# Designed miniproteins, single chains: the designs that were tried, part 98

Each design is a single chain, and the fold is of that chain. pLDDT is the mean over its residues in the fold that is shown.

## One batch from the design tools (miniprotein)

Design m3599
Fold by ESMFold2-Fast:
Structure m3599 (fold): chain A 112 residues (1-112)
Amino acid sequence: LPPEILADPDYLLFLGQLYLSRGEYEKAIEYFELALKIDPENARAHYLLGIAYLKLGDYEKAIESFKKAAEIGNKRLQAEAYRLLSIAYEKLGKTDEAEKWRQKADELEKEL
């Protein structure tokens, strides 16, 4: 891609979301990682990276990404990340952890 696109984290994030919406999860991950190299604390980028890993079946990396999104993001993004953490833990067969994150999501959503 042109250097201007490679230097713009928002545009890289947009391209990642486009590939994510098309089911091209590996390409989405590449663009989200490029965006995070420029802006490492972009909560939305960590959240979307987590979704891409979840769709790809890399549940451990999805969990790591959603935890970072929850640390950095606002309460709404935290609630969304907590729900997806629950799903990722369920996919790993970690039922107790999944229930814990579901309860945290439900509790936080009531504060919104």
Scores: mean pLDDT 86

Design m3600
Fold by ESMFold2-Fast:
Structure m3600 (fold): chain A 65 residues (1-65)
Amino acid sequence: GGEKLEKENAEAAYKLALEYAKKTGDEELIKRIEEVHKEGEKSTPSEMYKLMAEALKEAKEKYEK
């Protein structure tokens, strides 16, 4: 249960992480986030959400510095 919600939350976190990463101008960070998203798609929705939430945290912290 909750798989659809977990995947939708993961995709929302991914999209927001890319927006922060693009604002930093860090192409390595953008590429890393895209690769983590691809690996997350091969995992469970819950694991994908955890991976995307961590990527969002990293991108946001870099943007706020």
Scores: mean pLDDT 80

Design m3601
Fold by ESMFold2-Fast:
Structure m3601 (fold): chain A 106 residues (1-106)
Amino acid sequence: MLTPEEIEKSRKIGEEAGRKGAERANELYKQGDFDGAVQAVRDAVNEARKKMKELGLSDEAALLAGIVAAQEIMRNTPPELADVAGQLAGELFDELRARGYRIELE
């Protein structure tokens, strides 16, 4: 079961990774490097998950941080990049649900 501390850390780490990922993806997108922009989105989601695991937090907390990072990217990127982030968020949310955790997104 996710603790309040794990949820708070997932939000903070996910938001920071997503913000940096969105900034990098938008920079590459403006330069016409769509493949690089997509990779920056994927890297940000993976970085959030990696940071949570390095802190010794649960796999479920790492999944939540990845979802939060993807949602932050969705809010701050063009539709083409937001679609990539949305697909990643959906995949991670499905994995989290398969593990028996239900988190309602506000």
Scores: mean pLDDT 84

Design m3602
Fold by ESMFold2-Fast:
Structure m3602 (fold): chain A 61 residues (1-61)
Amino acid sequence: ELEEKIDELVDKAAQALSAGNTEEAVKYARELGKLLGLPEDADPFEVLSQALVERQRREGL
């Protein structure tokens, strides 16, 4: 389901950022943007931030 795919990409992007792998984090953030229907020129970190906010609302945090 879409929510499961989004959560997987968010976790992978967050893990890559934590490991200092910015290129990998950007890759996952761009895939998130495509799933969310955002423009191709959207900032990958803004995409990740929006996905995290939506996830927190869904999880109640």
Scores: mean pLDDT 76

Design m3603
Fold by ESMFold2-Fast:
Structure m3603 (fold): chain A 77 residues (1-77)
Amino acid sequence: SAREEAKRLVTKAVKAAMEGDEEKAVEYARKAGELMGLSEEQIEKAEELARKAAEAAKAGDEESFNLYISELVRVLM
């Protein structure tokens, strides 16, 4: 189902963000948003949150990482 595929993509986005891979985190977040039929504005928001999460992970900022990931999941789910 589209929801199961989106959940898989969100999981990949979170993993990429944890690894500090901004490009992959943004790509998977965009694909999840597109699959769920979100608006361009919501997809752009998800991309920004994925990028910020990856940046926080690289900086060792666990608090900011958790906040951005929580918002990302809310936007995409």
Scores: mean pLDDT 88

Design m3604
Fold by ESMFold2-Fast:
Structure m3604 (fold): chain A 65 residues (1-65)
Amino acid sequence: GFAEALQASADNAEELGMDELAEALREAAKLAEKGKIEEAYRVAGEGLAKAGNLEGAEGAFEAAE
C-alpha cells in the first residue's frame, strides 16, 4: 500500500545517505498508516523538494489536493 511504498522509499534514501529525506518519508508513511493521506503527500513532497527532487515534490503536492 501507500505507507509500505513510502517506507521502502525511506529505506532506499537512507542507503543513499539522504538521511533527511529518509526521515521525511518515514514520517509520511506513519501519516499514511493513520489514514492522513493528504498530510502524508505534503510531508513526502516537502522532503523531496528539500532533497532536490522537484519533479517528485510536484507530483506529491498535486496528489495532496
Scores: mean pLDDT 83

Design m3605
Fold by ESMFold2-Fast:
Structure m3605 (fold): chain A 58 residues (1-58)
Amino acid sequence: GAPSAEERALAEEFAKVYSEITGIDPEVIIAAIEEEIARDGAEEVTKQIRDLLEALGV
C-alpha cells in the first residue's frame, strides 16, 4: 500500500541525509525505499529508517 504522509516525509528526510553521506542521488534512494516498502511494508521500513537516523546522530 501507499505510505502515509509521515512515512513519506521520513523517507524523504532519510534520502537527503543518506545522499549527503554516500553521494547517491536522493531520487535513487527514495526509489529503493519505495521498493522495500512494497516488499516489507511501510511500518517495518519506517522503523528501520528511524533506527538508522538515530544511529547517525540526526
Scores: mean pLDDT 77

Design m3606
Fold by ESMFold2-Fast:
Structure m3606 (fold): chain A 77 residues (1-77)
Amino acid sequence: LEERIAALEKRLAEDPNDVATLVRLGIAYLEAGDYEKAVEYFKKALELNPDAVDIRNLLAEAYEKAGKTEEAEKIKA
């Protein structure tokens, strides 16, 4: 997992607006239990691709796991 995160961070350093890499980092941090970082990466991905329902759903999940139930409800619509 740490190896995957490191590889994705290197990719993101080369292309900071790579939505796919931002989403993969968010998922990797969810797996690692770092929900705060997962929220940050999914928020960045959603800012770049605001119509992406899949990313919005991932952000809601990250908020729920972070204990931010109110934020999760807001993002779910």
Scores: mean pLDDT 79

Design m3607
Fold by ESMFold2-Fast:
Structure m3607 (fold): chain A 72 residues (1-72)
Amino acid sequence: MSLEEELKLVKEALKYAEDGNFDQAKSLLREVAERSEDPEIRVAARTGAEATNKDQLIAIAKGLIKLIESKL
């Protein structure tokens, strides 16, 4: 998976989380965690997929977007 594809998936996850679709947001973060070649992105995405509340998930997704953008 490319960094551009990872960024797209994390942005989609953030949108779903903000829209209240928590399960879909976590599903997209699981895909990033499984398919990313970057260990730092994998760990952060896995943490987001395991988030227990919406605010935590949104914060992690926003951090992931900044992390991925810093690598582009």
Scores: mean pLDDT 85

Design m3608
Fold by ESMFold2-Fast:
Structure m3608 (fold): chain A 65 residues (1-65)
Amino acid sequence: DKKKLIEEAEKLAEKLKKILKEEYGVDPKIEVSKDGKKITITFDNGVVTEISLEEAKKFIDIVEN
């Protein structure tokens, strides 16, 4: 279900933004792909990176647990 994937990705993006801001002192633009399968992070210096939902979940799990 595309809607469920997008909702999950948006929640992960919100958590990532908070972690990056509070723990790493960066405030990037975070965008969810239209299919909900990827999260794109754009830093103020113009660097862009894409991560999968699986990578985002693993990162959050490590930081919050």
Scores: mean pLDDT 78

Design m3609
Fold by ESMFold2-Fast:
Structure m3609 (fold): chain A 60 residues (1-60)
Amino acid sequence: MIEYRAEFKSIEAAIGAALAAIGESPEVKTRVIDNTLVLRTDGSEKAEEAAKAVIERAKA
């Protein structure tokens, strides 16, 4: 299991990113703590791709 964390500008942005990640790959588990999104993947290609997309969104 691989864990990623990304800080967003707001709680709403973190929640939106979590929903987008689940939509791309249901294998990604998400947890939102304040404005931080925690992503856990099983290492599958789609889950890793979804997690990296979320990290890129956090940088914007």
Scores: mean pLDDT 76

Design m3610
Fold by ESMFold2-Fast:
Structure m3610 (fold): chain A 77 residues (1-77)
Amino acid sequence: DEKKKKALENAKKKWKEEEPELAKEEEEKLKEAEEKGKKIKEELEKVSKEEGEKKAKEEKEKLTSLATARLESILSG
């Protein structure tokens, strides 16, 4: 949902202004999850383009979703 995504980004922006050091740390965690997912995607694509793409996307979404949920939990608490 675009609306939920926008609300999370607005909350993150406000939190970054109030807690810049903590916001930076969580942002780095999200970036690490994204990069890890990208690496998994490239490895799986080497084995099987079709299956690799599907599995890589699923793993990337899991890693990014987990990091995003963690940030969302912090922003709501």
Scores: mean pLDDT 72

Design m3611
Fold by ESMFold2-Fast:
Structure m3611 (fold): chain A 56 residues (1-56)
Amino acid sequence: ALELAIEGAKELDELRDQGKISEEEKKELQKRMEDLAFAGDAEGIRELLKEALEKA
């Protein structure tokens, strides 16, 4: 879970750099990913990343 959250945070940084999401959206998604990682919810992290990528 934690490794997925770290990799996902990098993908969100890239989406922000590409202008596909806002800085505020990135921060919110990264916080949600941290919460999911602490809960051990690897599937939730993958789903959150899929939704972010689909919106971009």
Scores: mean pLDDT 77

Design m3612
Fold by ESMFold2-Fast:
Structure m3612 (fold): chain A 81 residues (1-81)
Amino acid sequence: LLSPEEALAEFERLLASESSLSPAQKARAVAMAREVLATFEEVSEEQFEAMALHILAGVYNPDKLSDAQAVAAARRAIEAL
């Protein structure tokens, strides 16, 4: 289990390895992750993966998914696990 701070740090490390993302896209992804993690005391590895998937879907598809929609989808995915 990861604390919100540990999950955010792991997500930032994941984003650092993504050469396809601009600094602005990385900043948006981190902001979305902070909003998701603010509602959880701890997350599992599976919940972390679900969060990352939905946030990155929002970053890669801004015309189809707003940041708020991506955050809401990530929260629902975590709650379902």
Scores: mean pLDDT 85

Design m3613
Fold by ESMFold2-Fast:
Structure m3613 (fold): chain A 100 residues (1-100)
Amino acid sequence: SHMEERARRLVEEAERLVEEAKEKRKKAIEEGKELDPEVLEELEKLLEEAERVIREGEEVLKAMENPDRELRHRLVLVGAEAGVLEIHLIVLKKILEKQQ
């Protein structure tokens, strides 16, 4: 229940970030900005990988209507890993901010 709700929020946040990135790319192209082809290729690869993760998350959430124990276990583990990464990034940011 709680882990399912957290997974839904993570998928929604990822979808919003992907949408924002696509809109920024589109606007840059429309404004006639010459984007580095290598940067464009890396961005396209990142967007494709993000879209795949979003699709997998949506499939997992859809399967949660009748999940097996393994699927529920994976959902809990992913949520825990995301939480640890968030704390790590917050600590790293504070360390960087204290450097004058």
Scores: mean pLDDT 59

Design m3614
Fold by ESMFold2-Fast:
Structure m3614 (fold): chain A 87 residues (1-87)
Amino acid sequence: SLAEKLEKLIETLDKLLEEFKSMSVEEQRTLLLSFLHELYELLKDSDPEAAEKIKEILSNPPKTGEEAIEALKEVKKLLEEVYKKLK
């Protein structure tokens, strides 16, 4: 179900946030963009409003490691809100 996929993605995001501190800025940006594209594809049909928020981050991608971490935290909040709507 979408809820099970979102739960797994939130868990993946928590792991990414912990590991990000040991990654290079290039690795952080590459992983963030890949993750955001996957989320956009998942949400575009199920929650278009959430998909548009992800698209906004993709259109203004982070340039620093700090900005990448902030973007991941924002995405986590968004996924948690989508998950709540499914209950």
Scores: mean pLDDT 80

Design m3615
Fold by ESMFold2-Fast:
Structure m3615 (fold): chain A 112 residues (1-112)
Amino acid sequence: MTPEEQLRRAQLFRKAVELAKELLKDPSLSDLEIVLELTKYMMEEEGIKLSPRVEEALREILRLVHEGRYDEAARLRDEFLATSTPEERELFLRGLEFYSMAVVALEKAKNE
């Protein structure tokens, strides 16, 4: 990662933390729904648009992970990757990266 990319990622992370604080004010939103919204926000800020198929696969896999159903999540991931195009695979992997950042952003928002 270049110094410019690292700075951009740090700025994006801070924006995600501030958005997480706003989303936490809505008692109807679960932690999973907040994390998914943060993931989508960060990807859109980077100019990355998820296809409906990639978005649905990410949503279902991350729901299974949140529920502790790791074996089912792994099977669904492997099936998706086996049937996806190279572009869909790249979008999916980027989605997982932003999901990881979203989880940390939500944790930080709760502790600030």
Scores: mean pLDDT 83

Design m3616
Fold by ESMFold2-Fast:
Structure m3616 (fold): chain A 60 residues (1-60)
Amino acid sequence: SKLEELKKKAKELYEKYKKGEITEQEFYLGLNELYEEAKENLSDEEVEEFLSYVNKLLEE
């Protein structure tokens, strides 16, 4: 699903950030792009699931 694709991209982006392959600024720019794509392609409920997933990644 589109939600699963966006979650995968967010996780890949976070892993690159943790490895130092991208800057903090590039990481947040990438997350904002995924959030805009989510708002454009997903229901409000799925956008909330995506945000919850991202928030949980950031709490690790």
Scores: mean pLDDT 83

Design m3617
Fold by ESMFold2-Fast:
Structure m3617 (fold): chain A 83 residues (1-83)
Amino acid sequence: SEEDELRDLVARAVREIAERLKAAGFPTEKIRKFVQLLARIGMEKTLEEAEEVIRKARQVIDEAIATKDFDGALKKLEELAKE
């Protein structure tokens, strides 16, 4: 079902992003906050909207890893929650 596809998509993205943030040396508590927020946002969307949010979240994570600015990444994800 589309709901099962959405759940799989979000779970896969959460796992991927958590592993990337952990590999970059970010604290476990901050990673947990980010992926919990991402999961909440994604699960409220349609499948297509969730794919777009996840793509944007990946860009946010790429910037956070490059700049070491995790707090900025969390703020950007909170802004995505309002879209």
Scores: mean pLDDT 84

Design m3619
Fold by ESMFold2-Fast:
Structure m3619 (fold): chain A 73 residues (1-73)
Amino acid sequence: FKEKAEELRKKAEEARKQGNTKEASDYYVQAGLYYLKGGDYEKAIEYFREALSLDPTNEKARALLKYAEEKKK
């Protein structure tokens, strides 16, 4: 899971550098999902927050952030 999440993070950084903030946000959501699946709720939360920072309208990121926060409790 870590390797796939890191690959997606690199794609997110590349998209951000190109000015594609919505695409970068989606890649951060995908990376966060891999951490969520692996049980790393703290990293998942960080990635979902980064996604919302880049695209505040990303409803998937907002929903997954709430879910990960509940699981961390």
Scores: mean pLDDT 82

Design m3620
Fold by ESMFold2-Fast:
Structure m3620 (fold): chain A 62 residues (1-62)
Amino acid sequence: SELGKELGEKLAELARELAQRLSREEAREILAKIAKELVKKYNLSDEEAREVGLGINAGLGA
């Protein structure tokens, strides 16, 4: 969905920023907590949650 893609893109940008300052493991932990809160706040579908996760992985260079 458009929402999942937009949130994924924003988290990819945040992931790139955090990866410059923190270890990949620390950045992933923070991003996972943010993703969990976004899923809860916006009641994201499994598909939208997957798009958010893909954004995080892309931003971390995975």
Scores: mean pLDDT 82

Design m3623
Fold by ESMFold2-Fast:
Structure m3623 (fold): chain A 81 residues (1-81)
Amino acid sequence: AIAAEEARIAADPNDWQAWRNLGAAYLAEGRYAEAAEYFEKAVALDPNDWAAWGGLGYALRQIGRDEEAKEYFAKAREHAP
């Protein structure tokens, strides 16, 4: 739930998993620009979060930022298991 992740971030702004989960929640709501902002915070805190890189790429593709999306999908592939 968005409120739960917001509370988590308020307690610890460096909780990259909470930022990623918030990005995913906004993605599910179709709020792609906001989802991209939250995924950007997640990858800034943990550049190895391949799921956040993938979410960022997807969100940016949905709003027409295709060149940036391509770059971030490459980051997701680089860090994927």
Scores: mean pLDDT 83

Design m3624
Fold by ESMFold2-Fast:
Structure m3624 (fold): chain A 67 residues (1-67)
Amino acid sequence: KKEEILEKLGDSTLVVPDEEAARAAVKNLIDNDVELKGKTLRVAGSDGADKEGREFSLKEIAEEIFK
């Protein structure tokens, strides 16, 4: 459920090119029941030298998805 998923994400962050990429990545993590608790994730290719990336809170993105 929502609260359980938010607990599994914890204070983790995600570095991606934009907010849409962040939403897609968070949905994928939720669908695969991934526990991250304070980890920083980078989507493949978003942490490369060719893109700066933007840091997003997984918890905040997940809360918006559950609205």
Scores: mean pLDDT 67

Design m3626
Fold by ESMFold2-Fast:
Structure m3626 (fold): chain A 76 residues (1-76)
Amino acid sequence: SKKEEAIKLLEEAKKAAEAGDLEKAVELMRQAGEVLDSPELQGLADAVEQLAAAGQTAAARTLAITEIDKIIKEIK
């Protein structure tokens, strides 16, 4: 299902963020947002990308991990 595909993408995004690969995390969040047709997930990906671009890497990582975890729990 689209829901199962999105959860898998979000779990991989969380792993990427935990590893410090914010570019990969944003890419996977955008893919999950497309699968779910979720403007909220696209907005989250934009926020993480903007924080990382501003050099706020720790804030970007924390935002990605916490919000992805919350979304996975809401979907399941």
Scores: mean pLDDT 87

Design m3628
Fold by ESMFold2-Fast:
Structure m3628 (fold): chain A 63 residues (1-63)
Amino acid sequence: SAALEEELVRKLVESAGLSREQAEEVLRLIKAGDLAGALELLRRAGLSPVVAEAIVHDVAEAL
């Protein structure tokens, strides 16, 4: 739902330090099944591999 997606975007911006555009792209990639692309984006944004993997897993389960 749009409300769930907005909450996930807000959480990524506030807790992971992502820009809104980066958070929206992460959700788009996960919704498309491109988990590797989402992980690469998070890694390039400066997140550790462990944190990036946890985010992808949690967002994919919430969707």
Scores: mean pLDDT 86

Design m3629
Fold by ESMFold2-Fast:
Structure m3629 (fold): chain A 94 residues (1-94)
Amino acid sequence: SEVDKLFEEFREVLDRIVELARAGASPDDPEVQALLNEAREIAKKLAEVATPEQLRDAIMYAVEALQRLMDLGAPEELVNALGEIVTILADALA
């Protein structure tokens, strides 16, 4: 399914952001910025095509990634960017 592929890509991108944060990467790092942009674009696509159930699964995964970033003491800018991604998905449920 197209949505299943988008969700798989979404998970991979979020996991990579968390991995880079654990390694001490800056929010200003071009790789981090590129991954955040990819996550936003995938979230927008999911918001357009996913069912409410699929959106809840995506929100849950993004919230888990956000919590991992907070636990790592990641920069506020990175935490805020993940919060924005959660909001994109949550707004699609409203």
Scores: mean pLDDT 89

Design m3630
Fold by ESMFold2-Fast:
Structure m3630 (fold): chain A 78 residues (1-78)
Amino acid sequence: MAEKVAEILEKMIESLPEVEKELSKILSPEDAREAVEVAKEALEEAKKAAEAGNIEEAKAIVRKAGEEIAKRYAEALA
């Protein structure tokens, strides 16, 4: 289980450059870069936790990062 979670997170990290390119068509290029940077840091931390067998910690990291991205998006639109 832990190895599969780490593999999925690795593939998500590898897809981030394409995600940034697509997001930059909808968001400003700066907002797209910031969103991808937050996601990358969270995914890398989650991968490290998953590789250590701490799946619940990996889930918490991803959830917290999602909340932070949502908050920044709401503030940017205010």
Scores: mean pLDDT 74

Design m3631
Fold by ESMFold2-Fast:
Structure m3631 (fold): chain A 57 residues (1-57)
Amino acid sequence: MLYRVVDGEGLKKLSGAEIEEGTVLSAEELAERLGAPVSDAQRIADTLAALGLVERV
């Protein structure tokens, strides 16, 4: 599953991670960029999508 960053500033404020808007990442890559365990990758990606910070591609 792939996710596109739609709110880079919101993501930075929430997590401290700087990822450019429009970047497409897997759930695992997104977790890695946030410094989170890969075992939590899908949960993190789904949470960020629910908050409107990323969207499923």
Scores: mean pLDDT 83

Design m3632
Fold by ESMFold2-Fast:
Structure m3632 (fold): chain A 61 residues (1-61)
Amino acid sequence: SAAEEAAVAVARELGLPDSVARGAVRLLESGFSEEQVIQMLVKNGLSREQAEAIVRAARAG
């Protein structure tokens, strides 16, 4: 999807695995809020800024 492509591109720029971006998009599509997904990514080792960048990319395409 365009959301996955955008999120993966941002993850690659940040030096993060593609799986992190794909996981974030899948959680958003499953009905988790942006805040919930950001918190889950931060708990898994991302900075808040990295998590927010991935979520913004997924939403904007």
Scores: mean pLDDT 86

Design m3633
Fold by ESMFold2-Fast:
Structure m3633 (fold): chain A 66 residues (1-66)
Amino acid sequence: MEALRKLEELVEMILRQKEEGREASEEEKARAKALAEEIEAIVAASEEARRELEEWARRKEAELAA
């Protein structure tokens, strides 16, 4: 699903920034904003996409908490 791919890219950027102990660059901020807007548009158009993203986020939160 396209929304999941975009969300994974967004999360990977955030995790990379956190691991490197740095703030996002202007390019990373612009990319993150674009990805977030695209994800929101997909979720607004599809309840199925929203449910898939919520399940994926829950699994990722569990992995990050471990």
Scores: mean pLDDT 76

Design m3634
Fold by ESMFold2-Fast:
Structure m3634 (fold): chain A 75 residues (1-75)
Amino acid sequence: SLREELRDLARRAMEGDEEARERLKRLLQELGVSPGNAEQIIESVIDLHNAQKAGIPVETSSLTPIDFVLEVAER
């Protein structure tokens, strides 16, 4: 499903997959998200991943960035 594809692309983008990042941005725009909003969503997801990769102990919902992407895409 489209929702599962968005979730997979978001996860791969968090891991530094540049192709997944570009595909996610394009797909969000096709669903009616503005280019600026799509980029902000993707950068927020990447920033969270980079913080966790650096070993920063932050309590956060593991699903929050992905849930936000899915909610925006469904609107």
Scores: mean pLDDT 66

Design m3635
Fold by ESMFold2-Fast:
Structure m3635 (fold): chain A 92 residues (1-92)
Amino acid sequence: MKELEAQILEALALMAYSIGDYKTAVKIFEEMRKAGLAPDEATYEAAIGAYYGLKEYEKALAVYEEMLAAGLTPSEETREIVEAAREALAAE
């Protein structure tokens, strides 16, 4: 079932993010999107944090806008990461 596939990829993305493997977290998130799976709130937040950790600030902001368009509510931590990404881009 698509739900089980999404849950497995979600768990792998969150685990990769938790150990600082931002590239793997991002790759899993990209594969979910390519498969047409709907990422949940935690998976979007892991992807935003992972892009930020990779200094891909524009992509972090793009994923944040995608999360909002999906009707999901970002955590305070995710909003702080997004603000930091905006500040980093403004400094360039």
Scores: mean pLDDT 83

